Designed miniproteins, single chains. Designs and how they scored, part 31

Each design is a single chain, and the fold is of that chain. pLDDT is the mean over its residues in the fold that is shown.

## One batch from the design tools (miniprotein)

Design m1055
Fold by ESMFold2-Fast:
Structure m1055 (fold): chain A 75 residues (1-75)
Amino acid sequence: DEEREKLKEELKKRVQEAVVRAASEVARGMGEMVKARVENEEEGKKKAEEMAERARRLEEEVERLREEAKREIEE
């Protein structure tokens, strides 16, 4: 079924794009955390907590996209 193969490829692209975006945002957050930590330990802790929450949110978003892709492939 050609339509199913096209769907699989499109869903793979969406998941991969989401992963790349998540990786970029985490890398940016790590840079901000390191900078804040050099200036003030308390600000560094606050930035680390913000980064952890952001990373968790991104993981949830990627997992949701993976589940959505699985549903569309199985349907």
Scores: mean pLDDT 74

Design m1056
Fold by ESMFold2-Fast:
Structure m1056 (fold): chain A 54 residues (1-54)
Amino acid sequence: SPVDVLADALVEAGVSGADARAVAERVVRADPDGLDRHLPVVVRHYRDRLAEAA
């Protein structure tokens, strides 16, 4: 499912499983057909934030 694909990518980027799923559900709910467009942008956003915090 689009939610699982985005949640798994966010977990790999360092987001907790619960937060990754919540973010994925919000993104997919807003644009269920836009996963390919949103996936790289959302993952990069969280990767950059986590790298800055570390």
Scores: mean pLDDT 78

Design m1057
Fold by ESMFold2-Fast:
Structure m1057 (fold): chain A 85 residues (1-85)
Amino acid sequence: SELEKGIELYKAELDPDNDGVITREELRAYIERLLGRKLSEEEMEAAVDRMLDALDPDRDGVISYEELEAFLKKVREGNERLMLS
């Protein structure tokens, strides 16, 4: 799918060492591309916090690409309302 291809392209671009880890800064860039617009710092912090609540339940400060891919699949299946809630 387009989302899965996006994740693989991001993994190759942002994680050339293929360690499967996404930093907060990399997640911010992905969110801006996903929404197709620049966010204010306040909007970005809110969006990142929402994704971290879903992707990093262990609160270890590390997000795997597997967790991000699973989240994006849920968003695709649950439609845009999950992103807006």
Scores: mean pLDDT 61

Design m1058
Fold by ESMFold2-Fast:
Structure m1058 (fold): chain A 94 residues (1-94)
Amino acid sequence: SLGERTLAGVRAWGDREYAELKAQLDKLMEELKKDPEAYNEFVKRIQEAAEAAKARSPEGAERITVGNGYRIAKEVLDRKKAEEAARQAALAAS
């Protein structure tokens, strides 16, 4: 029973972290949808990451894909923000 309770506790913790990560990913996806180019890049990258995750861990693929999705969404948004900041700096310098 103690071992079962410990495993249930670890699973419950993982389920909470997964739910929180998925909620954050959903928010990032809403931001990405405002820029069709960024959203299309995200969709392509997440599809590639999902296929790679499935090949490595079929049973964990969904959770791995959500984690990769969060990272990819942040990378795309951060790059777009940096590109816009660079454009604004160039305009201010001229």
Scores: mean pLDDT 75

Design m1059
Fold by ESMFold2-Fast:
Structure m1059 (fold): chain A 90 residues (1-90)
Amino acid sequence: NRDQAMSLFFQGGRYFQQGNYDQAIQLYTQAINLDPDSSMTSTSYINMGNAYFQQQNYDQSISYYQQSISIHPGSTVARDNLQRARQAQQ
């Protein structure tokens, strides 16, 4: 259900804003699984990458930014975030 996926996406964003990155990641993952072709999927990957970056889990952060780029190769936001995560990993 597209509406259910969108609800989960916005709930994930709310948990992200509260600093509850684990819950945000869980909700974004559920949203993607429910509607993988959603226009929100690339953004969900960026947000999951950001959540892992905040947790200093740079390997996961890099992986999710790369997933976002595979969907939208022209995304400056995803590419800039990927570069930042790679530099932090060093």
Scores: mean pLDDT 86

Design m1060
Fold by ESMFold2-Fast:
Structure m1060 (fold): chain A 87 residues (1-87)
Amino acid sequence: MVAAAEAQAERLLALAEAAAEAGASEELVEALREAAETVLSVGKAVAAGTLTEEQRARAEEVARRLAELARAEPEAFRAALERTRAA
């Protein structure tokens, strides 16, 4: 469902902005933005019935990289989450 994917992408973009404000690395901020683009792309492909193995593999890779970067910067990631929850 595209609307749900759009809402999740908006949340990830807000988290990216909050992470930048919290002093997170450019790598973590860009990974959050990439996750937002991936969620939207996959959501559109699922809605259209056109999801490919390559798109699915890319989404898994993006999720894995984001998890690794968040673990490397736990305080900045936590601060970003707190900012987005308070808004």
Scores: mean pLDDT 81

Design m1061
Fold by ESMFold2-Fast:
Structure m1061 (fold): chain A 80 residues (1-80)
Amino acid sequence: SMKQKLLEEGQRAVELGKKFEEVGRRGGDISEEEKEELVKAVQELKDEIKAKGLPQTSKTLTDLINERAKQGEALIAQVA
């Protein structure tokens, strides 16, 4: 269902935000598996930034990650 797909998308956004926080705490010391996961997620966000014609900066990327995590939390809260 559409509702289930939105929940899954929201959960993935929250997990991505938490993963970036965890990696930040470790000063970028990450495993190869964690690196592959983050590279794929970051590439998707970079592709979206490029498609929208936004500045390709670390701030734009960070803001987009934070926005998606916040949207994900809101979606989870609405469906409970």
Scores: mean pLDDT 68

Design m1062
Fold by ESMFold2-Fast:
Structure m1062 (fold): chain A 63 residues (1-63)
Amino acid sequence: SLLDRVLERAPEEELPLATLYAMQIILAKKNKDYETAVEIARKGAERLPELRDELEELAKQLS
C-alpha cells in the first residue's frame, strides 16, 4: 500500500511524524476532503522533504 511505502521510506527517528501525516491524509480522504488531504501532504513534505513524492501520491490516489 502507499501507506507502507511512506513508513518504509521514513527515517527511523521521524517515523512517528511520518505516521501522523500519513494517517491524517488517509482520514481526510475517507471524509472525501481531498483538498485537505493535499494540504496535509504539502505540509508533511515541508517537514519531511525526503517523503514528498510518497505523501503527494498518498493524497492524490483516489481508492
Scores: mean pLDDT 79

Design m1063
Fold by ESMFold2-Fast:
Structure m1063 (fold): chain A 85 residues (1-85)
Amino acid sequence: ADAALAEAYRARAAALREELSKKSMEELEEIYRELLEKVKELLLDEEEAERLEEEIKRYIEENGLTKEDLIAGILTFQAALDRAA
């Protein structure tokens, strides 16, 4: 059961990654912001949302923000939203 579910999530993530790889940084930043807001609203309480914001801000300040970082973040947020649905 878990293996089949994991395979389905991997297939969805692979398809989404392919589509995201075709997008510009600006388009990825827009999708990233939209999904982050949904995660904060639907899955996190106020304190958890604030912690996530600070962790993201710290990562960007220390490492910068790349296209691959945006894609990874989008995939992570979408997987969290899919699991909650």
Scores: mean pLDDT 76

Design m1064
Fold by ESMFold2-Fast:
Structure m1064 (fold): chain A 98 residues (1-98)
Amino acid sequence: SAAEEAAELLARMEELLARIEALLKEARALLKQEKPDLAKADELVDEAERLLAELRELARRLIELDPSLAARVEQLVLEAEELVGLIEILAALIKKYG
């Protein structure tokens, strides 16, 4: 049913968000160490960006399947985008001043 498909897509989105959060937490730790590992942090951010692209595609499919979930789905995407953006800003500051 559409409800079962929507529940499966939402679960997959929540799994992707958790994976993005884990990658960005590791990237932030690498950037905050006394000698920042910029190369590895950039690799983790690139992986998070790939997962964010998957999250956006699942969001599009879920909103098409159940428009009533649009606000919740858009919030999950925005949360992931804000996390990626914060780490990219931190990396840029360290590259400029560290």
Scores: mean pLDDT 85

Design m1065
Fold by ESMFold2-Fast:
Structure m1065 (fold): chain A 80 residues (1-80)
Amino acid sequence: MKEALEYLEKALEHAKKAGDEETVRYVQEAIEAIKEGDLVKALLYASEALRHSKRAGDKETVKYVQEALFALGRELFRKA
């Protein structure tokens, strides 16, 4: 969980610098979902953030969101 949260915080900073308001919103929702313990909701919002950051061409945000998705996937797989 800490690893996914750290990657999403880095994604949030890069998305803010890029002015990608949609990606910022989805990353913030994913962070909130992790804090609530809803890993499925976090995975869904992080997936939306990935789609929007790819469309914006923000390679740094894409990288950090992908790392967060891998970390969330590992946590979900471990609990399944």
Scores: mean pLDDT 82

Design m1066
Fold by ESMFold2-Fast:
Structure m1066 (fold): chain A 80 residues (1-80)
Amino acid sequence: SKEEILEVIEEGIKRAEKLTGSTVLTKEQIMEAVRFEAILRGIDPSEVLLVVEKAFDKLGKTVVTAEEALKAVREVLESL
């Protein structure tokens, strides 16, 4: 579901922030953390990672704050 995809991405981003100690995250860091979170939850990462890819395409940049990433993810999910 869209809600389940959002929860996986939110937890992945939180994990990336905690592991890096940074206020900004790269696309690669978010993609890796989200993939790991999906696997831990027994969810196929392919659909979740596609939403993240579309969010970064919308943002037009590869370094973002957690807030910027989450806003773009919500907008992508609303457009599906």
Scores: mean pLDDT 84

Design m1067
Fold by ESMFold2-Fast:
Structure m1067 (fold): chain A 67 residues (1-67)
Amino acid sequence: MVGEEVSLTGANGTTLRLRGVEYVDPITGERVMAAEVTEQHTDNALPTEDVRRAVDQAIQSARRAKE
């Protein structure tokens, strides 16, 4: 299951797009929710707080799509 894309733009114009997805962990065989990077335009890392917020939003979107 996939959620809506979340876009994050940094101060220098760096852009990151994330999508919440459900996948099967190849080690445990369990279904888990994660954020998938669909597009990345950056030479440097984005601020940790902004990335964390975007990841949370992407995962929440995927959970909402299941409901």
Scores: mean pLDDT 67

Design m1068
Fold by ESMFold2-Fast:
Structure m1068 (fold): chain A 83 residues (1-83)
Amino acid sequence: TVIARTKEEAEKAISELLQSGKSAKVIIIPSEELTSEQAYGLAVAAALAAEAAGVDLHVIVKGAKLSDEERENVNSLPHASVE
């Protein structure tokens, strides 16, 4: 499990884990360096990439201030969830 609190940390972790093909979990937590909207976009992109690659990567967005629609969108994806 990898915890990311910056956009750079999240992008690097997702990229490296997708390339490795190993089962992994990434937790994205919004911060001063990572907005809720950026966390949402990263989770959606990562979930779609994991599905396309057949990689058992799960992305969790934790503590983000998302709309009901955004939350439902993430939770509907096979490789992403919101806490």
Scores: mean pLDDT 83

Design m1069
Fold by ESMFold2-Fast:
Structure m1069 (fold): chain A 63 residues (1-63)
Amino acid sequence: DVDKLIEGLKSPDSGTRMEAISGLGELGYDPRAVKPLQELAENDPSPLVRESARGLLDGWASQ
């Protein structure tokens, strides 16, 4: 469920946010996830979370 994964992106735990990004990647492109992923790519305190969110968005943009 995309809604549950989008909620995972808001978790205080970086590991949970990483799992949510992975889950969104497995489900494929959903426009509801774009803005939350952009916020993570720009503002997340974890460099790994920022890089993963950007990588997913770049992958979707190439489709």
Scores: mean pLDDT 83

Design m1070
Fold by ESMFold2-Fast:
Structure m1070 (fold): chain A 60 residues (1-60)
Amino acid sequence: SKVEKANLGLAGAVVHLSQGDREGAIAALRRAGVKDAEAAVEALEKGDYKGAFEIAVAGA
């Protein structure tokens, strides 16, 4: 489902961002099938977890 893809991509992105790996975070979201991976990462960087989830689900 779109929600499962979004959750897997966001989980991977959060792990990469916690390590300072922004490019890895974008790649994790793209690999999960999230269309607007960069916008989702920008939302995560701002602490907007709700916005990141909404972007990821719409793009999955």
Scores: mean pLDDT 83

Design m1071
Fold by ESMFold2-Fast:
Structure m1071 (fold): chain A 81 residues (1-81)
Amino acid sequence: SLWDELRALSKEELLARARELLEEALAYHQKKVADLPEEQKQKLIDQVRKSHEAFLEELEAETDLELQVGALATMEANLRA
């Protein structure tokens, strides 16, 4: 399962995977807003970046591996929905 896969990773590997997923999500959002004026694109993408930065800061600060795994698994599930 995804949870078992994530549990096998170190904290550094979990953070690296989170960054990779968030970069993919950012690219997806950029495609979704491609038809908007550049100013509106930048505003929406900046909001996404701030959300991603907050997530990574929380993940890095978390000391409980199960909670780190749960947070990342939830993020991956949300990105697939």
Scores: mean pLDDT 81

Design m1072
Fold by ESMFold2-Fast:
Structure m1072 (fold): chain A 65 residues (1-65)
Amino acid sequence: MLSDEALERMAERAAKYYGLDREEALALARRVQEGGLSASGEVTREIGRELREIGDEFEAELKAA
């Protein structure tokens, strides 16, 4: 299962890109997690890849600071 931090990052990203409210974005992220790969395997893969990119950006910023 995704960590709380990963869910928050995914929610922030979704809210920014899709114009969702914070609560709606978090609910969507949790629903995808709870639904597992059965309903949205492709979406789950894309979200996973995007989360990795976000993590990599944070590591780059920390290293530069």
Scores: mean pLDDT 59

Design m1073
Fold by ESMFold2-Fast:
Structure m1073 (fold): chain A 67 residues (1-67)
Amino acid sequence: MKILEEGLEVGVEATKLNMQTGDKRSFQAMQIASQGVRDGMRNHAPESVVREKVRRAEELVAQTKEE
């Protein structure tokens, strides 16, 4: 699923932002993205469920960037 790749990219970006800013939103984004990818890969969660988690992580990353 391409959404798993997108989730990994968001997780990496959130990790980088957390290392640079220490912002709780970037930490939450990292955890949500990691959880979504894990659920998709290990628990065979539907793509729609993974996509929702990736979207939430993207929102938190965007909020951290906007500050």
Scores: mean pLDDT 78

Design m1074
Fold by ESMFold2-Fast:
Structure m1074 (fold): chain A 90 residues (1-90)
Amino acid sequence: MLPKEALEKLEKAETVEELVEIVEPYLEEIDLVALGQVLSGKLALEDVEEPTKPVAEKMLKLGEEKAREAHRRMLELDTELGIEKIKEAV
């Protein structure tokens, strides 16, 4: 579950940059595949699990263009974090 402080910041976020910065510390807990499916209309928002659901809701409120950009940036960050964790473990 996202902390209450993160949820409050997410509600106030108006830009892609703000949304990504708020979500970055919790990115490992976010289902990026489910986010992509919601944005493509393959998954209903109500079927999204916590903590991904509030992120999906906010992205949809920002509009399709900003939602797609935010999803792209989150995927890039997730890839970088995965690589860094592998480097630290080895």
Scores: mean pLDDT 77

Design m1075
Fold by ESMFold2-Fast:
Structure m1075 (fold): chain A 70 residues (1-70)
Amino acid sequence: KKLPEVDPSLPEKEQIILYMARLVMEALEKGVPEEEAFEKMKETIEEYGKSKGLSKEETEEIIKEVKELV
C-alpha cells in the first residue's frame, strides 16, 4: 500500500506525518514488532516536536495521525 510522497509544498506537519507513516509501514513489512515500531515513531515525533517548539498536545495529535495511517 503506497502513501502519497512527501512534497516540499505540503505543510510541514503533513510532511512529517506522511514521512513517519512510511517509516512505520516499512519497519512492519521488515518484521519489526508493532510495539517497537510505534515506540521509535513516538520518540522521533517527540524529538521533532521539541525542536519546533510544539506543545505536548500537538505532538500527541501528530502521533495519533500517524497511527491512523498505518
Scores: mean pLDDT 77

Design m1076
Fold by ESMFold2-Fast:
Structure m1076 (fold): chain A 72 residues (1-72)
Amino acid sequence: SLSEAEQRRREGERLRAQGDYLGAGRQFAEAARIYKSLGRDGEAHRALGEAGGAYLRAGDLPALLRAGSTFS
């Protein structure tokens, strides 16, 4: 649901603020997936960008590449 996507994005922001970049990336990627399934392309794009940034900071290239594939 939209509220689930919003909750996951907020959790990603919380984890990023704490330096948990892997946890943040996973939450943002899941939010992006839910937004995309709802046709919320702008919000999905924003959340995917946030996931990519978090995964880059974490050094998790496989997770970054998987997140990018959500837009394909």
Scores: mean pLDDT 80

Design m1077
Fold by ESMFold2-Fast:
Structure m1077 (fold): chain A 56 residues (1-56)
Amino acid sequence: TKKARLTEPGGFNLVTGEVLQEGTVIEVESVGSDGIAQGRYKGQPVLADASKLEFL
C-alpha cells in the first residue's frame, strides 16, 4: 500500500458515496489498466482516477 494525494477533486468513497476532495490522502492498494486506483481513506474503500494522484 502506497500513499497518494488527490491533485483535483475526483474519486468516491464506496461506503458513503461522497466525492473525494483535492488534497485527500489515500492509501492505494492497486491501480487497474483502466487507470482507476483502488484504496482506503480512513479505513473505508475508495476509488480514484490515478491520473489525479500524486504518489508520496
Scores: mean pLDDT 82

Design m1078
Fold by ESMFold2-Fast:
Structure m1078 (fold): chain A 59 residues (1-59)
Amino acid sequence: GPMLAIAKKDVDGPNPTILSFKKGDKLTILKEYPDGMVVAQNEKGEVGLVGKDDLEVVS
């Protein structure tokens, strides 16, 4: 199934490609790239790019 992750810090994306979030936000990882970027969706249904290092994956 999709991976659940928790944001480690606040991120304010300056463009529509980068997802903005707050520390402690729940995100769903939809796709991972080899460069350490992921496509993630927040609880509002917004989708964007996130650095995987900004996320804690929860099992």
Scores: mean pLDDT 79

Design m1079
Fold by ESMFold2-Fast:
Structure m1079 (fold): chain A 90 residues (1-90)
Amino acid sequence: ASLAFWKIYNNEDLSDISDYDIGLILFALHRAGIPEALEYGLKYLKPEYVEFTPENAHLVIPLVTALKSLSPEEKQKIFERIKEYLESKK
């Protein structure tokens, strides 16, 4: 999850990132102040990939903390990169 996050942040190749990791990042973006990220994730991914559970808390909590440290513009750029990737993968 953390490696996937930094690949997106740095605009690197996303082909090696799983839909599960993308879902966790979208959920974390939703919790960090991008409400549209959850709805977008539910549109393109399985609901189980965009939810908070005890099993994924150790991945989600660090992502939310990292995202909350970013500016609204930086969070929006990450969300836009994920949207472009998911739309290209149709």
Scores: mean pLDDT 75

Design m1080
Fold by ESMFold2-Fast:
Structure m1080 (fold): chain A 110 residues (1-110)
Amino acid sequence: SPAEQVQKLADILAEKFGKDTFLAVALGNTPEGPAVLVVTRRELSDEEKQAIIDLVRSHLPEILGLPKDTPVYVVMEDSILAKEVVELLKEADSGETSGKGVYLAYARVK
């Protein structure tokens, strides 16, 4: 499932950068197409953010079946972009939702 695929991406990020760096990973469909969201527990440098984006993009075709140029956003848990993912994580560590026509698959980094 997309939630299981997002969990695999979360596991790769935890292995490479440390699990305590991240809260969650999500895949959403936006009006501009699919996008990946990486939610961090701490502020990162632009260099650290770029390394995360590059790693995620390298795995997108194999894990999610998405092009390498699919948008990847790295944001803190207090970001407006992270709000829905943070709220969903209060109910379950992973899942899929399609509220108000927006699809979201998400997984907590463990």
Scores: mean pLDDT 85

Design m1081
Fold by ESMFold2-Fast:
Structure m1081 (fold): chain A 83 residues (1-83)
Amino acid sequence: SEEAVKELQKLDDEYTRLMPQRESKPEEVIKKLEEMKEHIERNREALAEWLSKEEGLSREEAYKAVDEAIERLDKEIEKLREL
């Protein structure tokens, strides 16, 4: 769970470094967002368990928070594909 959070932070740092290239290389930025989404999807249970344990969320609330993060990434990917 902590490893999943740390890996997500690393992916976010990589995404931030790619953002200046969004106009010239939008595919690289999209690929990084897709990697973040895949990481969250693959670690959905572990991330939900971590949120429930560390922040006192119910299991239902924790899973909802993870699913909402995935939806946000999908929206960002869609916006970049329109560029």
Scores: mean pLDDT 83

Design m1082
Fold by ESMFold2-Fast:
Structure m1082 (fold): chain A 75 residues (1-75)
Amino acid sequence: MEEQLRKLAEQAARIAEEVARELGLRVLMLVAFPHNGKIHLLLAVEGSREQREEARRRIREELKKRGIDAEVTVG
């Protein structure tokens, strides 16, 4: 279970990186980790507030399609 959550966190990080690249955003920091049975994803990018909100929305949609439940924060 712990190992499975770790693999899902790694998958979530890869998806977030792909989305940021597709949107042309420069990734400053990307961390994904399991906490209390949930995956937390923290992404810091260079961009406007609107671009960050779009990235957060797109990442949530892609994770949802793959059955990954994660709390997504984009700063």
Scores: mean pLDDT 84

Design m1083
Fold by ESMFold2-Fast:
Structure m1083 (fold): chain A 91 residues (1-91)
Amino acid sequence: TAEALRVLEDTSSYLHLLGRLEAELEGNYDVLKKAEEFVKQVVHWWRTHSPEETLRKTIELLDELIEELKDNKVIVGMLERYKKKLEELLA
């Protein structure tokens, strides 16, 4: 539980940071918008579902984000690493 929460917090914080940097430095708000939607959804699931259900739903959401952001190799690589960590926690 504590380990899962740390991985979710790290994923959310880093994705939001990358989104903010893209918005402020490159004028691209797409990543920031997706990051905010991701954080809102994961927080909602964490508060309303079991840890296991939250992890499963977050893995599915990460797959959607990887496809949507596929042109940004840095973000995709980070999302794939966090997805793997969440999958390991679910095993």
Scores: mean pLDDT 78

Design m1084
Fold by ESMFold2-Fast:
Structure m1084 (fold): chain A 69 residues (1-69)
Amino acid sequence: VEEAKKRLLEILDKLLEEGKISQTEYDALRRCVEANDVVAAKCILADLLEAGRISQEEYDELLELVDKL
């Protein structure tokens, strides 16, 4: 859904601005969102959570939005 994609990109833009994700990770996630590649998006988000770069709350919100793709 277009609204879920907008919200996803807003959160990703914020994470990039805060330095929590790199430009490369942002570009990869954006590509997954545009392609509706739920599996690849979840893998990247899980890696970010395991690395401690995003919080559990940020992960849970992003995961809910990815499931709406």
Scores: mean pLDDT 81

Design m1085
Fold by ESMFold2-Fast:
Formats: C-alpha cells, sequence, structure tokens
Structure m1085 (fold): chain A 107 residues (1-107)
C-alpha cells in the first residue's frame, strides 16, 4: 500500500512536470525529492519533507503552480492525507516566497 502510494505520487510528478514543460532531468530531480520527502514523512519529519520539496521546486519556473497541481492530482487519485497535506504546505510556502520575491522586484 505505501509502495503503491509512492508509485502514484511519482506518476503524478511525471504527468504534471510534462504538462508544465519541465525537462526530463527536472522531472527526475522532483521524483527523487518526492522519494526523500516520503521517507521523512514515514520517520515523522513532516517539516523536513516540506523543506526537501520546496528546495527542489524553487529553481523551477511556476514552482507554486506546479505544487498546486501536484496537490490537486494527489487528492483526485486518493493519495494519503499526509501526502496531500505535504503538497498543500509546499504550495503555500512557494507561494509566499514568490510573493516576497515579486515585492522585492519593484517593477
Amino acid sequence: MEEEQLEKALEIVEEVGKKFGLSEEEIERLKEAVKEAMKLIKEGDFEGAVEVLVEALKPIKNAAEIAEELAKEAKKRNLSEEIIKLFNEVELRLGVEEGLARMKEVI
């Protein structure tokens, strides 16, 4: 069951990554980050799991929107509440960071 949830999460990352035009290398980096985040959740380190995914997504254009789509797909495919919460928290943190960056970039 846990292995099945990991496989579905990785499938979501690939589908969402392709939808947003991510390179194969960017998609593989996100898959590795998701694997690490799920290990941290299993160990009870939810905050560490969030940090791993935030750092993996930060260098990617539209990171917050990608995280939002990951959360939506996880909910749609009935992934565990912990995985859905993970993607939602990552979306929230990336959204805050993008908002702060835009305020500093006085255009």
Scores: mean pLDDT 79

Design m1086
Fold by ESMFold2-Fast:
Structure m1086 (fold): chain A 80 residues (1-80)
Amino acid sequence: SEKDEAFLKFYRRTLERLKQMADELYKKYGKEGIELARKSLDAAYQSFLDLAKKLNMSDEVIEELKAGFEELKAYIDEKL
């Protein structure tokens, strides 16, 4: 749906920004920086998941939120 697509576009934009932040924090602060990025990713994922549930979004949206989270988590964790 249009609503689902708009929500997922905003989520994907947020993940792109978090990835950029993770790269910058890792470059400047190493392990301590990547740990902060990882905490920020967890917080963002939980916030979007909670919002999706409150808005009664489709199961497909919930699965896409999880997929994006796991992909970025793997990217960040490989730098540890």
Scores: mean pLDDT 88

Design m1087
Fold by ESMFold2-Fast:
Structure m1087 (fold): chain A 74 residues (1-74)
Amino acid sequence: SREDILAELKRIREELERLLPQITDPRLRAQAEDVLYGIDKVLANPDDFSDEELRTLLLYARAVLAGIRAELAR
């Protein structure tokens, strides 16, 4: 549901904010900052975004978080 997507975006945001100081790869850091910016805009005004836009952001956010977790597990 839309509410589940928003809840997951909030969880991803909190995780990325915790991990951000540990990211040494400039590309991953830029992607993390891009995702955080997008999530902050959505959480500030969720009614401005369609379900499709929220799903697209969630897919991208999940991919970025997975890449960061993989890099930090090295």
Scores: mean pLDDT 88

Design m1088
Fold by ESMFold2-Fast:
Structure m1088 (fold): chain A 89 residues (1-89)
Amino acid sequence: SINSLQSSLVEALQSGDEEKALSLLEQLKQVGIQAIKENDYVTANQAEKALESIALQFRKSHPEIAKKAFQALEDIGVETLKVAVAKVV
């Protein structure tokens, strides 16, 4: 679940396990992207909120992780636009 991924990611960052944190961040991004592809906007919104929370919480202590979380949010936004354009054409 998104809550489990977010909790595990927070724990990895607090313990200094950057490799695990990056892996969990990528998993959270992929959950969001897949949700958009499946028109599951509830799950997509939950993934986006989790990524935003991680980015804001760790912006000062782990700026590179925060940057990757913001990039993941951009990737989900791009997928949303791609799906919207495909539905019109």
Scores: mean pLDDT 82

Design m1089
Fold by ESMFold2-Fast:
Structure m1089 (fold): chain A 89 residues (1-89)
Amino acid sequence: SSAQQELRKAVTDRVEELLRRAEELFRQGRLSRSDFERIRELAQQALDYVDQAIKYAEQGDIEKAAEYAKQTVELLEQVERLLEEAEER
C-alpha cells in the first residue's frame, strides 16, 4: 500500500541521514571505528525490521507488525543518541 511505501521511504531517508552524520563524524576523528561500525549495524537492523513490519502487516499479523515497527523506532533512537554523544564531545 502507499502507506507502507511511505513508511519504508521515511525509515530509509532517516537511515541515510544518520549514516551521513556518522560518516562525517568518523572522518573528523570524532567517532571511533567501533562506534561507527555499531551505528552501521543498528541502521541495517532498523532497515531489516521495517521490512519485517511491512511483511507481517501484509500477512494480517498486526501484533508482530507493531512489535517490529517499535523495534525499528528504538534502533533509530539508539543511533541518534550515539551520534548526539559524539557531536557533544
Scores: mean pLDDT 88

Design m1090
Fold by ESMFold2-Fast:
Structure m1090 (fold): chain A 97 residues (1-97)
Amino acid sequence: SLYDKLLSLSLEQLAKRLEELARKAEEEGRDPSTVGNLRGLAELLRKASQGDDEARAVAVLAAAVELTVIRKLKKEGKITELDEEAELVLKAVLEKL
């Protein structure tokens, strides 16, 4: 599955996937906070991959919050294809942290 492929990625590779999602969100006219949150999480994952335990802890919280927001959008029938991809990436991030 796509999720199993994402789980095989390093934190650095997952950060690159989050950067790509942020670019797509910006292109789709999503709000600046969504774009900023995805880019911010990507930076936290890069720091965590270098052994920054504080960045790792913050990344766990940030990913969990974003996943909660996506799950709420899903229940409200407002989920986009980008949100579906982001959900899988965020789940993989949480399993790797």
Scores: mean pLDDT 86

